# Designed miniproteins, single chains: the designs that were tried, part 87

Each design is a single chain, and the fold is of that chain. pLDDT is the mean over its residues in the fold that is shown.

## One batch from the design tools (miniprotein)

Design m3010
Fold by ESMFold2-Fast:
Structure m3010 (fold): chain A 66 residues (1-66)
Amino acid sequence: AAAKTLAVASLITDAIMTSKVGDALPTAAELVEATSASAATVNAILNKLTAQGAIETSGNTITVAA
């Protein structure tokens, strides 16, 4: 649902905005639990942010890229 997509995007964006480059961000599993969004929805948002260079993902670890 669009509302859950927005909730995931808001949480990860707020985490990025309040963090420094290299800081750890919530994992995909933590975002699923916090928003009740599906893993597919969370991973789609994380993939878009990775493509934009905002975050880096390595396995289960997510960090601020710049």
Scores: mean pLDDT 77

Design m3011
Fold by ESMFold2-Fast:
Structure m3011 (fold): chain A 101 residues (1-101)
Amino acid sequence: SLEELSDEEIERIAKAFYEFAKSTDPDEQIKAFRELLKLLGATDENLVEAAQKLIDELNKGSKPNLYKKLVEAIKADNREEAVKLAKEAGNPFLQRILEKL
């Protein structure tokens, strides 16, 4: 599972997630999102399924508004708010990612 990833793998995923969230260019956002999915073990054949699983994991135990606020906080370079939102989400995967930012 995503929770069983090594610290090195979490750090790579955290960096890819940050690049995705910070991007203001739609083409760069798509590129960063594809790289994030590949780091999570996605192939070209299962990118759509991998994207859905990532979205489901990010929303696990949290309300949809928390994910949106989290992305907005990262885009605003507000790490303190992003960490608070991850803790409120109760998602161990999100918490581990944001602790590496």
Scores: mean pLDDT 65

Design m3012
Fold by ESMFold2-Fast:
Structure m3012 (fold): chain A 120 residues (1-120)
Amino acid sequence: SHMEKKIQEVIELLKKAKVVDIKIEERTTPDGTKFYSVVVTLEADGKKITITINLTPELFEKVKQLSKEDIYELVKKLIEKHPETIARQILANGNEASITDTGPFGKDIKELIDELLKKK
C-alpha cells in the first residue's frame, strides 16, 4: 500500500540518521505539574526528525546519569525495537515522534536505561 511504502521510507531514513542534538528537559506548567523528557533531534537526507521520550520522575533521575552517547544508544535501540510504530508517528506528526515510559515502550525504556547504567 502507499502507507506501507511511506513507512519503509521513514524506517530507511532513521537507519541513516545521525543525532544532531540531545536536550534533557524538566518543564513545569502554571498549575505546578512537572513533565520530564529527553528530546533527541536526528538528521538524514536534509530532514530533521524529533523524538521525544516522556519519563516518570524516577526514570528521569536515572537518565540524568547517562552520557549523550548513552542517550544516543537508547534512542537507536528503541528505533530498532519499534521501527514501524516510530515511523507511523513521524508520518502522522510532521517529523515528530513521542514515546512514553508508561506506554508500549515502557518495559524497553526501563530495561535499556538499566543496561546502560550497569556499563558504568
Scores: mean pLDDT 83

Design m3013
Fold by ESMFold2-Fast:
Structure m3013 (fold): chain A 85 residues (1-85)
Amino acid sequence: SDVENLKKAIEYLKKGDFDKAIEYAKKISDPEVRKLVVKAIEYIKNGDYDKAIFILEVLKKRYPQYKSQFDELIKIAKEKKKEAE
């Protein structure tokens, strides 16, 4: 399911395995959610944390059913930003 693929992407992102996180994000069936989650993870990988947070906040508004998963991704992006500064 899309929720399971989001949870797996989050799990691998927490471990710093960006390639596995992107692999699971690419398995999301909704084409807009898939594209934007992949892009957000790529921004986190590249250190563009604010761009990732912006995309995830937009997704959270458009897809409130995935609010908890997007909140977790935003939290990870904010934590990685703090670690990089």
Scores: mean pLDDT 88

Design m3014
Fold by ESMFold2-Fast:
Structure m3014 (fold): chain A 89 residues (1-89)
Amino acid sequence: SAAEQQQLRLMIELYEEVQRMIQKDSPLEELREFLEKRLPQLSAEQQEYLAAMLRSSAETYKQAGNMDAARKAEELAELAAERAREQRG
């Protein structure tokens, strides 16, 4: 549906912005605040998808030896997964 397509697009835009902030070495607290304000715009399904994408990103950062970026991506993935659970329950 058009609504499902809009939600997917919004999630992708949010993921890309988070990745830009990580690449700029933004502090974890700034990343968490940014994501917290934006997550309510997403459905629980899209929040789960964002969490999965961020976990995948964290693994890529680990393989590249970028442990700081990996930790940030993991923390943000946990945040997105937690918000998805709250919205379902």
Scores: mean pLDDT 88

Design m3015
Fold by ESMFold2-Fast:
Structure m3015 (fold): chain A 81 residues (1-81)
Amino acid sequence: SMEDLEKFEKELKELGEEIELAHENYHRGLMSREEYRARVRELIERAEELKKKYNVDEKKLSENMQGLIEYLKMLRDNLER
């Protein structure tokens, strides 16, 4: 439903903000590489659980939200290398 899509996008935006915060803390030396990787992995896992919960068709998301999902996929791939 539209309400479920709006809830999903809101929670996904909040996850994006948490990832940016982790990125800034890591680059400022406030977080170790290991802590940064663990935090980003946790947030990516949360995003995947949200997609599963809401059964979201990514093509129906706004362009900005599609961009965020692609960014999350890139981060996940970089962590698993």
Scores: mean pLDDT 78

Design m3016
Fold by ESMFold2-Fast:
Structure m3016 (fold): chain A 77 residues (1-77)
Amino acid sequence: GVEELREKLERLREEALEEMKKAKSVEEAKLIADLAEGIMRIVLGVAKVIGDEESAEVVERELERFRKEAEKLLAEM
């Protein structure tokens, strides 16, 4: 369901941010961020293709949240 999707996306976000913190360079951290965003964009595309508007909204919100948190983390590096 939508809540299971939200939990999986939250875990993906948390794991991606932790891996970014462990990155040896800003370039490596950016690559991790790009890969995580790519996965979220694929999930968003699938939700849109199948007409699941509720899941699409959840993915868009989690993607926006991840982007903001990743940008803040990169600015601190």
Scores: mean pLDDT 87

Design m3017
Fold by ESMFold2-Fast:
Structure m3017 (fold): chain A 68 residues (1-68)
Amino acid sequence: SDEEIAKYASEVSHRAAELYKDDPELVKKIEDELVGAWARGSEEAKRKAEEVDKEVEEREKQLKELLE
């Protein structure tokens, strides 16, 4: 449902904001891309959120390895 996709996108956006807290321009770009995907349709919004989620998860893993 659109509600579930919106919640998922919001959670992904929040994780990206925490990961990239020192790069507010990148965070804004990710948020703008998610909003732009919603303007094109809920399925595109879902796919964009999944792409961002995957990228955030991969970077979180790399950051943990670097801090070990």
Scores: mean pLDDT 80

Design m3018
Fold by ESMFold2-Fast:
Structure m3018 (fold): chain A 74 residues (1-74)
Amino acid sequence: MLSEEALKSLLSKSPEEIRKALENLIKTAVEQNLDLDAIITYLEKLAEEFEKQGDKESAKLLREAVEKLREIKA
């Protein structure tokens, strides 16, 4: 399960750092057979928080990661 602390860490990062963190998260989630539905839910909530704070670039990266996870699940 993705921790609240890990999500808070992402909020303080640049879009490039967020992209790398999301790539690592997707790789780990697939390799470790993590609950993809839980991860998708967390990333969607995080994208809403970035959007609310005006960080549309980071929100877009999170939504793209959600779509990739949904494709892996399908």
Scores: mean pLDDT 74

Design m3019
Fold by ESMFold2-Fast:
Structure m3019 (fold): chain A 88 residues (1-88)
Amino acid sequence: MMIERLAEAVYEDMLEAAKMPVSEQQEALSQLPQLQQHLTRMVGPEAAKIATDGFEKSLQYAIKGDIEGARKAAEETRKKLLELAREK
């Protein structure tokens, strides 16, 4: 799977997660280890770690009601994944 496609998908998923109820955001946070494991098999450990670390940060901001912080974390994660894709 191409890392550029992952960058866009993760960005969109993070923005949608920020709109979820706090209970669903907390459940998503608890599932991040499983997501990292799945993504590692598809795109490798480096891209998987960037995606899941970014998602964790965005969810932590969203749970606190900091939607702007969650959005910035999503944008930073997308940028890091696109930079990684250009190096490969």
Scores: mean pLDDT 82

Design m3020
Fold by ESMFold2-Fast:
Structure m3020 (fold): chain A 74 residues (1-74)
Amino acid sequence: SLVEEKFKKIKELYEKMKTIKDLEERQKILKEMEAIVQQLREQNLLGDSPLGREIEEILKKAKEYLEEEKRKLE
Protein backbone atom coordinates (compact mmCIF):
# COMPACT_ATOMS: atom_id res chain seq x y z
CA SER A 1 0.00 0.00 0.00
CA LEU A 2 1.00 3.65 -0.31
CA VAL A 3 1.27 4.02 3.48
CA GLU A 4 3.58 0.97 3.73
CA GLU A 5 5.78 2.36 0.91
CA LYS A 6 5.98 5.77 2.65
CA PHE A 7 6.71 4.07 6.00
CA LYS A 8 9.67 2.25 4.43
CA LYS A 9 10.94 5.50 2.86
CA ILE A 10 10.60 7.44 6.15
CA LYS A 11 12.65 4.76 7.95
CA GLU A 12 15.32 4.87 5.21
CA LEU A 13 15.48 8.69 5.35
CA TYR A 14 15.82 8.67 9.15
CA GLU A 15 18.69 6.14 9.00
CA LYS A 16 20.34 8.16 6.20
CA MET A 17 20.09 11.33 8.32
CA LYS A 18 22.01 9.58 11.13
CA THR A 19 24.84 8.53 8.76
CA ILE A 20 25.29 11.92 7.05
CA LYS A 21 27.61 14.35 8.89
CA ASP A 22 26.64 17.54 7.01
CA LEU A 23 23.98 19.53 8.89
CA GLU A 24 22.60 21.14 5.69
CA GLU A 25 22.07 17.70 4.12
CA ARG A 26 20.39 16.48 7.33
CA GLN A 27 18.02 19.47 7.16
CA LYS A 28 17.15 18.57 3.54
CA ILE A 29 16.35 15.00 4.61
CA LEU A 30 14.13 16.26 7.45
CA LYS A 31 12.24 18.51 5.00
CA GLU A 32 11.67 15.51 2.70
CA MET A 33 10.36 13.48 5.66
CA GLU A 34 8.06 16.34 6.71
CA ALA A 35 6.71 16.65 3.14
CA ILE A 36 5.91 12.92 3.00
CA VAL A 37 4.11 12.97 6.37
CA GLN A 38 2.20 16.15 5.45
CA GLN A 39 1.00 14.53 2.20
CA LEU A 40 -0.22 11.47 4.13
CA ARG A 41 -2.03 13.74 6.65
CA GLU A 42 -3.72 15.75 3.88
CA GLN A 43 -4.89 12.53 2.20
CA ASN A 44 -6.25 11.21 5.56
CA LEU A 45 -4.00 8.15 5.24
CA LEU A 46 -2.41 8.34 8.72
CA GLY A 47 -5.66 8.00 10.69
CA ASP A 48 -5.56 6.41 14.15
CA SER A 49 -3.66 3.35 12.88
CA PRO A 50 -0.58 1.75 14.49
CA LEU A 51 1.40 2.33 11.28
CA GLY A 52 0.29 5.97 11.09
CA ARG A 53 1.36 6.52 14.71
CA GLU A 54 4.72 4.86 13.96
CA ILE A 55 5.29 7.20 10.99
CA GLU A 56 4.51 10.23 13.21
CA GLU A 57 6.89 8.95 15.93
CA ILE A 58 9.76 8.49 13.44
CA LEU A 59 9.29 12.09 12.23
CA LYS A 60 9.25 13.30 15.86
CA LYS A 61 12.48 11.39 16.59
CA ALA A 62 14.12 12.82 13.44
CA LYS A 63 13.21 16.39 14.52
CA GLU A 64 14.54 15.75 18.05
CA TYR A 65 17.75 14.22 16.63
CA LEU A 66 18.42 17.23 14.38
CA GLU A 67 17.72 19.71 17.23
CA GLU A 68 20.26 17.90 19.45
CA GLU A 69 22.84 17.94 16.64
CA LYS A 70 22.26 21.70 16.09
CA ARG A 71 22.60 22.31 19.84
CA LYS A 72 26.05 20.65 19.84
CA LEU A 73 27.24 23.20 17.24
CA GLU A 74 26.16 26.25 19.30
Scores: mean pLDDT 82

Design m3021
Fold by ESMFold2-Fast:
Structure m3021 (fold): chain A 66 residues (1-66)
Amino acid sequence: LTKEDFIKNVSEKYKIDKELIELAFNAYVNGQNQNVNKVLLKAGILDVLVREGVSVENAQAVVDEL
């Protein structure tokens, strides 16, 4: 799945701004490239999404799609 497909599909599915989904995707890819623990990466992305106004339920759904 391409970055563009991910951003479009997840943004439309959960009604979250494309900019926030792109930030989540970029953070996940960058963290994986730096060998950051996957669980800690997803927890960090979840926290950022919630701080940006995404519900805990939708933020969890986004990180589960990663």
Scores: mean pLDDT 82

Design m3022
Fold by ESMFold2-Fast:
Structure m3022 (fold): chain A 70 residues (1-70)
Amino acid sequence: SVIEEIKEHGRRVIDLSDGLSLDAVRQVTLGLLTDIEDEGKRFGLSDEQIQEILDWVREEVRRRYPELDV
């Protein structure tokens, strides 16, 4: 599904941010959240579906980087 493909893309972006500074990880995360909202709207996802993906990304980042305020 489009949702699972977007989640997989998000996971790969987060994986590629490993080893960066916390400030760089924060910037990458904020950019990723914006990209997901934009792409979700372009693919015709509902606000609920977009929010599900955004919440998933924030939860994944929080698990890896509990010091980040995102």
Scores: mean pLDDT 82

Design m3023
Fold by ESMFold2-Fast:
Structure m3023 (fold): chain A 91 residues (1-91)
Amino acid sequence: EAAQKAAVEARLAEMRAQLDAAIATLKEAGEQDPARRASLESVAESARDAMQNLEAYALSKGAEGGEIAEEKARQLVRALTAVAERVRAAL
């Protein structure tokens, strides 16, 4: 089961990297459009907080928590990436 935990942690780390890439895109968009900067920063902070909570949840409940956190993290990354793509297209 230690191997299963390590695999979930590795996938969460990969999703964290994808989330950070989406946040970087939002930051660049905010720098180009100051009127949207505060809203985009708020979205980025909420996404970071959500990811931290999912990582903590995975640690607290072992393999079961890891699987739930992984699915929710995947949904979070998907949603934030979609937002980042729409914002980039609007520039």
Scores: mean pLDDT 80

Design m3024
Fold by ESMFold2-Fast:
Order: C-alpha cells, then structure tokens, then sequence
Structure m3024 (fold): chain A 81 residues (1-81)
C-alpha cells in the first residue's frame, strides 16, 4: 500500500472517530453511531481494493465498528468526568 493511501486511511479513521464521539456526546442511538463508523470502514475498503489489498469482510467491518463505538463511548465518558 502506498504512503498516500495509508495517510488517507488514517485521516478517514480519525474523522470517523471524531464524528462518532460527537454523536455519542449528542446522545445519538448506538445504531446510528455504528452506521457512521461502518460507512467510514467501507470507504477504507475501497482504498484497500485500489491498492491491491484484500478488503475487510462484512463480519470484520461489523466487529471493527463495534470496537470503534466502544472506544468513542469510553472517550466521551472520560471527558465528561
């Protein structure tokens, strides 16, 4: 994978986490937060495909989204304390 593709993936990951964190702070339902994270992961998959990398499976995307939602919730709780 190219350095530029890695930077773009990192940017999408960071922007996705910030958006998820803002949604959690606003009291958005977990399903809506998860949907936003899944969308970001699907964009990352398109970059992986263009770079000749194996894309994440649907199951891997859902598992990664669950982990990201938990992380966003933990960060929001820590900031509120």
Amino acid sequence: MSEEARKEITKIENEGLVRALEMVRAGAPEEEVRAVVIEALKRINEIRKKEGEKPLSEEEIERAAENAVRMARQLAADEAA
Scores: mean pLDDT 79

Design m3025
Fold by ESMFold2-Fast:
Structure m3025 (fold): chain A 89 residues (1-89)
Amino acid sequence: MRLTVEVEMGGHRAVVELEVTPGEVASGEATLEITGAEAPRLTVRDEAGEVLAESTDGNATFEVDGVRYQATLDIDPATGRVTVTVTPI
């Protein structure tokens, strides 16, 4: 299944697209321009663009097709590298 994870911080936005196989870990990367000390906002969307979860602490839990997942956000402030990992729970 295809998921879109939107990451917004300090007025900048990055989009990570993930192809998730049921019950498996998926990971994706993007680059975000970091100009502020604001907390990141994370929004997880399905293939239809529907919001599955939102978070301001870098962790979001959601369910698709009976499988529960946790999306975890890691941002390197020195490079702007954004990593999103989706793990079944």
Scores: mean pLDDT 78

Design m3026
Fold by ESMFold2-Fast:
Structure m3026 (fold): chain A 60 residues (1-60)
Amino acid sequence: SEVEKIKKRIEELEKTLANLQAQLAQETDPVVQRVIQHEITRLQAEIDELKKKLEELESK
């Protein structure tokens, strides 16, 4: 179902986000830090959009 696909996608993205946050915490190169920060911001936006879509689908 669409709901199941979105839930799985959110879980996968949240795991990726956690890994990027952990990587950022250990990164010392400011150029690489900026790239990771941009990726985290993009990923957060995607997760938020999917969560909004999920709520709309579950509430009907």
Scores: mean pLDDT 85

Design m3027
Fold by ESMFold2-Fast:
Structure m3027 (fold): chain A 93 residues (1-93)
Amino acid sequence: MEEELERLEEERERLLKALEAFDGKAVSDTVLAAIEHPGEITERMKEAAERAKKLAESYGIELPEDAVNALGILGALIGKLLEVERRIRELKE
């Protein structure tokens, strides 16, 4: 139990660091690209997704196959964090 809890707390820290580094930049860059360069949105969305994937990989986070854009990647990171928090809560009960 304690060993599993320690691993989940380490995963939580990695996810929080990835979200902190991702938050504001990848999402806002995607939104701003849609507003300022509507003709280039597809290309800029791909660039933002590639940067977000590399960021997640640098923190050792595996992304689901359907996380193909910055918002999908952000959603996947939040989903993983919520699942880790739920498992930590269950182990502490």
Scores: mean pLDDT 65

Design m3028
Fold by ESMFold2-Fast:
Structure m3028 (fold): chain A 99 residues (1-99)
Amino acid sequence: DSIQRSIDHYLSLLQSDNPGVRAIALSGLGNIYFSLGDYDRALDYYRQALDLFQQIGDDVGVAQSLYNIGDVYRSQGDYDLSDQYYQQSQQIRQQIGQT
């Protein structure tokens, strides 16, 4: 019930006209399914969030989405693919941190 309420909340946010709000909602759904061990759905939601953050130019959201995708692959035992996504996330974070 508590998990279902969180899912319903994020699904409601997907109806927003604001793509940033929708991207955050997709990330939240990814986090829920990751916690439930549904790695395929978690990955799908994180990829959708990544696409939206890329479309709106939110580099912080892009870096976080890449890190989350890396966590999914690590949990599946694909350590080389996980490390590649973590490295991509870290490179973007370093570029953002340059004033």
Scores: mean pLDDT 89

Design m3029
Fold by ESMFold2-Fast:
Structure m3029 (fold): chain A 84 residues (1-84)
Amino acid sequence: TIVLKQGEKLVLENVEKVDVKIGDRTVTHNVKNGSLQLIAGKTYTLYTGEGSATFIANSVGTAEIKIVKDGKVVETITVEIVPA
């Protein structure tokens, strides 16, 4: 488990793209195009490749990050966002 204060940044290296799931919707972000808000209650799926993903801790609570390599989830990171 990683603990972040609201407004703190988490940089994850070797990421090509990020899928964000909110209920039934999935939004794909190309990580080279900037930072993503890390929002409690969302699941973020990171696909291994060239580049990096920068998350900015947004809402208090727990978010989940899954790292996918070769079509398999190789790591699951639980992020707890606490008040600043």
Scores: mean pLDDT 77

Design m3030
Fold by ESMFold2-Fast:
Structure m3030 (fold): chain A 70 residues (1-70)
Amino acid sequence: SDALLAEARAAARRLREALAAMVRSGSQGDTKAYQAAAEEGRAAGDRLRALQAQGLSDEQLTEILAEAGL
């Protein structure tokens, strides 16, 4: 459904932003910011898995991750 795809795109963008934040905070030695970013990344990944259980196909997930630059 369009709602499912919209939620998946939002989760993929959050995953990309979390990974970028982990790289930045890791390079700066900011352990607290790194842990917060890692937790956000995990939550986004868990959301994508939940959406797959709701009917998001592997093909749709691949396209959405590519759109997010993953």
Scores: mean pLDDT 90

Design m3031
Fold by ESMFold2-Fast:
Structure m3031 (fold): chain A 103 residues (1-103)
Amino acid sequence: NEGVAMSLITEGRLYYKQGDYDLSIFYFTMASKTSPSLKGIAWHNLGVAYYKKGDFQKSRDYFEQSLKESGNPDNPRVLENLGKAYEGLGDFELAKKYFEKAK
């Protein structure tokens, strides 16, 4: 299951680099359902793809879920991306909080 999930994440990243965020989201969604242990990584990638689509609410939701599933609530990369999602939502107070937490 992990090998299949990693292959799906690799395909999702390929489509993300091509600017095809809908196909990227499709592959990351399949990865999140394929391996529970890689769900946090898949959800982080979903958050990034939704951010690029301008869907800042879904981006935020997936980054928050990624922090829960990763077992590392202080992951600086996810916290920084969560701050960017809050900026996109116009919540500059929460964005600042998460950027400070990412240090």
Scores: mean pLDDT 86

Design m3032
Fold by ESMFold2-Fast:
Order: structure tokens, then sequence, then C-alpha cells
Structure m3032 (fold): chain A 67 residues (1-67)
């Protein structure tokens, strides 16, 4: 269950990073990616779900840093 827990944490971290930008378009875009990550999680594809969520978090962080 460790991989599942890591994927769930990555999804939460991505959502938190998006909210921290305060930008509704970024929040909406990250939520779409998170929905795909949650679907992968439900399919037992924990590593793919984690990596997709991590990518979304990096995108949100890059938006904040580039502002």
Amino acid sequence: DKQKEEAQKAIKDAQAAAKATGNPDVIAAVNEVVAQAQKLLDEGKYEQAKRLAELAQRAADAFKAGS
C-alpha cells in the first residue's frame, strides 16, 4: 500500500500547489490532470498516478516562480 499512499500524497500536493498560485485557470488545469491521476490510482497504476500528479505540481510551482 506504500505506492498507493505515495500517489495519494502526490495528488494532494499537486492540488495544494495549484491553490497556492491563486489562479483559477491554473487550479482548473491541475484539477483536470489530478482527475486523470485519480483514475490511474483507481486502476492500480500507482506509479503512473504519482508521476502525473508530480508533473502537475511542478507545472503549478513553475507558474508561481515565473510570475
Scores: mean pLDDT 83

Design m3033
Fold by ESMFold2-Fast:
Structure m3033 (fold): chain A 63 residues (1-63)
Amino acid sequence: MKKIITKTVKKEHKTVEDFIVNGLPEEDRILVDENTKIYINGKEVDIFTELKEGDVVTLEIDL
């Protein structure tokens, strides 16, 4: 089963990693692992990718 999380980035989040650590609720953050697929505006990216205010981050988590 997969869980999809979609959130719009605020200007305080500079990278995908920063967004995951500081921008997600704890119940969502603990589900993110190396098998999680990360998308910005529909394009797959890594955790070191820089974010801009208004970017749409989508996390596809395998449960």
Scores: mean pLDDT 79

Design m3034
Fold by ESMFold2-Fast:
Structure m3034 (fold): chain A 68 residues (1-68)
Amino acid sequence: SEIEKIIEEVEKELKKRIDASTDPELQAMLKDILEATKRLLKNAKSVEEAEKIRQQSLEAVDKLIEDY
């Protein structure tokens, strides 16, 4: 489905950020966000909702990395 494709793209984007991190604690926090985001995406009722979840999760991840 279209939502499954969005899940794959989000997993790819977040894994890229996890792999770029050198701090194990930050990596663990990013992995937790990935798993929470995947759960939300699996329950999304539309592609539009899934895209909003994706955007919000990527913004939260980028903010966490910036503030860390």
Scores: mean pLDDT 84

Design m3035
Fold by ESMFold2-Fast:
Structure m3035 (fold): chain A 67 residues (1-67)
Amino acid sequence: HMSVRELALRLYLAQKEKNFDEYDKILKEIAENYPSPEQLEQLRKAYDEIKKSNKTVEELKAELERS
């Protein structure tokens, strides 16, 4: 039900904020719901896109809130 980009945003923000409990929960969610190589590749591309965008944490949180 969650978009791949939404999961990538959640993972990136948890890492940036050093919220390791949330980071671990998201990784477990990914492993359980996105086990295929194709789904993992889509998630990796979304994560890389977020990383390369150089958007602020505030901008990324606003994007997540609009989801």
Scores: mean pLDDT 76

Design m3036
Fold by ESMFold2-Fast:
Structure m3036 (fold): chain A 63 residues (1-63)
Amino acid sequence: APPVVPPGWNREQLTEAVRRVLLEMGGEQSLVDKLSLEQLTDVLLEATSEGKDVNEVLREKLA
């Protein structure tokens, strides 16, 4: 990308990055793989800001 254009991530790149962070936090791959980017981002925010268990939040998004 040209230097004049701010760095941007496509939806797939951002989704993979969020999934990786959640897996590194102890998230179950089977749960992480079932969620959309929006749901994965919500899980990351809730786990980091509220100190909730990652797998509990992942299960809540699937319910």
Scores: mean pLDDT 73

Design m3037
Fold by ESMFold2-Fast:
Structure m3037 (fold): chain A 64 residues (1-64)
Amino acid sequence: MKKKIEEEIKRSLGAMQLSVAKLALKNGKKEEALEIAQDLIERGKKDPSLAEFIPEAEKLIKEV
């Protein structure tokens, strides 16, 4: 039961991090968007709760 709440919190934080990266890219801050997306990928590799964001973060990196 505790794991489900922790997963939801981590997913919310991951979604926010991805949104910030997308916003940075749209504002021409390509370096910041890349760093944020790479951090999210690294976290997703260490934490399965964030693994769902890896494909979107990788796509964002390829758009830079």
Scores: mean pLDDT 79

Design m3038
Fold by ESMFold2-Fast:
Structure m3038 (fold): chain A 74 residues (1-74)
Amino acid sequence: MSLQEQIDRLVAEAMELMKQYSASTDPKKKQQLLEEIKEILKKIREMAKQLPPEDQAQVDNLIAVLEETVKELS
């Protein structure tokens, strides 16, 4: 699996967890999902630093959108 494929999978996973967060009414479940999303975003940021500049810029934009969403959920 390439670095780009791993990042793509992590982004998809984070987005699915955000959907689950929005659908959940359980505070404990929401907190668990939020922490899991934050961990995935951290991993994506670390991996993105190893990409070519053009690809890194695109991934950085995706991370920024996801981090903004997480702030709104907090």
Scores: mean pLDDT 80

Design m3039
Fold by ESMFold2-Fast:
Parts: sequence; structure tokens; C-alpha cells
Structure m3039 (fold): chain A 97 residues (1-97)
Amino acid sequence: SSAVRRAAQLVAAAGVLLSAAVFYLERGDTETAVRDARAGTELAVEAAETVGNAAGAEEVRRLGERLVEAIRAGAPPEEVARLALELVRAAIAAVDA
């Protein structure tokens, strides 16, 4: 369906931004990491909303808030990468439901 194709594109774009957030955090650019983590989270939320999964969208939003909080708290890049992967997995699950 067109909705699933759009949602898949949004999840892919979210993954790129979340990977960029980890990349910039590894280089000490916390401000850019937060910006990219937020942008990636917004695209992942939009993916869940595109397929009509309100509960999935809320779960993705919650994981995104935890990701941004972890970056701001000075969590190591490995922990931030784990949270980013959890967010992407939740977005995929929301689209597949």
C-alpha cells in the first residue's frame, strides 16, 4: 500500500538521522547529535502515524525522549546507539502492525 511505502521511507530517513546523531556524538558534537536525534524521532513518529498506529507512535515518541535525555546527560555513544536501535526497531514494529 502507498501508506506502508511512505512509512518505510520515513523509517529509512529516521535511521540515517539517528546514525548521524551517534556519529556526531562520537566526535563531541552534542548539539548536532541532539538535533539529529530529534529529527530522526519525528520522522519515526510520522511513520507510525502514517499507518494509523497511535500506540506505536507514542512508544516511538517515548523512546525518542529517552534518547535525547541520554545524549544530554552525557551517555557514552554505545549506549546512545543502543537506544537509537531500540527506536528504529519500535518504528519498524509500528509500521508492520
Scores: mean pLDDT 92

Design m3040
Fold by ESMFold2-Fast:
Structure m3040 (fold): chain A 111 residues (1-111)
Amino acid sequence: GEEIYSQIVSGLLLLAMAKWLLKHTETDEELQEAKDLAEKARRHFEEAKRLIEEALKNKTKLNEKEKKYLELVVGKKYPTEEEALQAALKIAQDLIKEAEELIKKIEEKLK
């Protein structure tokens, strides 16, 4: 849970910075910086997805601290660890898609 949470939070911060730069930049240099941040965010979300998929595959038993971090990712308490991990997987997939769409928008401006 903690590593998954850390990857998601790091990715969200970088994605927010990339979105802010995209909204407030007028230079190709700052657009490239926004793209680099969005690509870094995507890598964090991809790593979170990989960790979640491994936990689901291996039926990894989470301790109470890890369960609390997973609750922070999914925004609520689930009856089972598998349901919480499946919800986290969906969140990671959606965030990867959001980062990819942002990268595409930045690439369109860099033409």
Scores: mean pLDDT 86

Design m3041
Fold by ESMFold2-Fast:
Order: sequence, then C-alpha cells, then structure tokens
Structure m3041 (fold): chain A 68 residues (1-68)
Amino acid sequence: SPVDKELEEMLEKIKRALELFKAGDDDGAIKLLDEIVEASKNSKDIEIQMLRGSAEVFRATIRVVKRL
C-alpha cells in the first residue's frame, strides 16, 4: 500500500532524528523532524496524521531540552 510505504519511511526518518538527538545533534534532529512534518501536512490518512503529531511533539520536546 502507498500509505504503508509512507508510514515506513516516516518511521525510519523519526528513528534517524532520535539517533541525531542521542548524538547531541539537536539542530539536525529538529531539521529532519521539520521535513517530516512539512512532507505530511496535507495527508488525509489518520495513521500518517498521528505520526505527524508524534513528530511535532518530539520536535517540541527537543526545543524545550535545548533551553535547559
């Protein structure tokens, strides 16, 4: 399914963002999460919308941690 492929690609990118964050590359992680959110903004699929929401929360969390 095209949706299943998009979900898999989003999950792989979220994993990469987590790896960047763990390595201390907060800006790289935020940039990748911005790309995920932007690429998925027009999706009508509920599962893609839920992953987009998760990426937005992760991005917001990194921004808060950078302030500490």
Scores: mean pLDDT 85

Design m3042
Fold by ESMFold2-Fast:
Structure m3042 (fold): chain A 98 residues (1-98)
Amino acid sequence: SKVKELERKATIYDIAARLLAVGAKFLVEMGQYEEAKEAVRDAIDALNEAIKYYQEVLKLDPSNEEAKKRLEDLTKRVNDAKKYLEQGDIEKAAEAIA
């Protein structure tokens, strides 16, 4: 179904974001702060793509409680990551995404 296709795409972007966040944490440990910051920004972009796909799911199936919960989780992770990134806490920004 179209809903399952969109959920699969959202899941792929969420997985990509988590992998980028894990990579960002290792870059921080290595003192590679600019590369770590770029990885966090890329992870936030990936989460925003996942959010768009879950928004499309809810347009097709407004009663989809799982999609609604996923959207709430993804939105919180983006907001927390942005907050920590603004504070200069790259590791906490990455942790919020993972």
Scores: mean pLDDT 91

Design m3043
Fold by ESMFold2-Fast:
Structure m3043 (fold): chain A 115 residues (1-115)
Amino acid sequence: MVVIKPATEEQAKAFKLLERGEEEVLALIRAGASLEEVARAAARYAQDLVDEVPAEKKEAVRSALALGVQRIADVLAAGRAEGLSVEETVERVREVLEETKAEVGKILGAEVIYE
């Protein structure tokens, strides 16, 4: 599990957006939502987060989030091809979300703890 320790109010807002996005994406997968619906939700939260970060960090955050969204789509497609259960797919997507959260946290200068 990855925990971000915000040092500023701006970092705390970004952290809350990341947590909300993770919760919605995982809930959609558990509910059997389509790959397109999950990818759309992830992309929406990615854009919301980019809008809230400082101008000098926007490109780095956008790149990290775009990679994260693509990796989620790849995991969903691979899960269908391999016949993975919903819970196995949720676990793999959670790993991608936690790695993406850690990278964004580092870009924003927040303390990132691996637990």
Scores: mean pLDDT 79

Design m3044
Fold by ESMFold2-Fast:
Structure m3044 (fold): chain A 80 residues (1-80)
Amino acid sequence: DEAEREELTERLIEVTLENLKLEAELNPELKEWVEKNKEKIEKELREKLREQGAKVPLSVLKAQLELQEKRLEELKKKKE
C-alpha cells in the first residue's frame, strides 16, 4: 500500500526532526551545530528518509517509526 508507506514516511520525518530539536535543547554542542546547519540538516534528513521509506519493507518502516516515537517520549520526559 503506497499510501500507507507515504504516511509512515512523513510521520517518521516529523518525529525524527522533533527528536533532533529536543536533543539539541539538552546538548549545547548539538544545539549550536543544528542552529548553524538547520536548513541543510532538514533538507538532507527529509531526502534520506523519503528515499529509505520508498526502499525498505513496510515492517522495517513501522519498526523505525516505533523507535523514533519511543525516543520522542524519552526526550520529552528529560526536558520536563
Scores: mean pLDDT 81

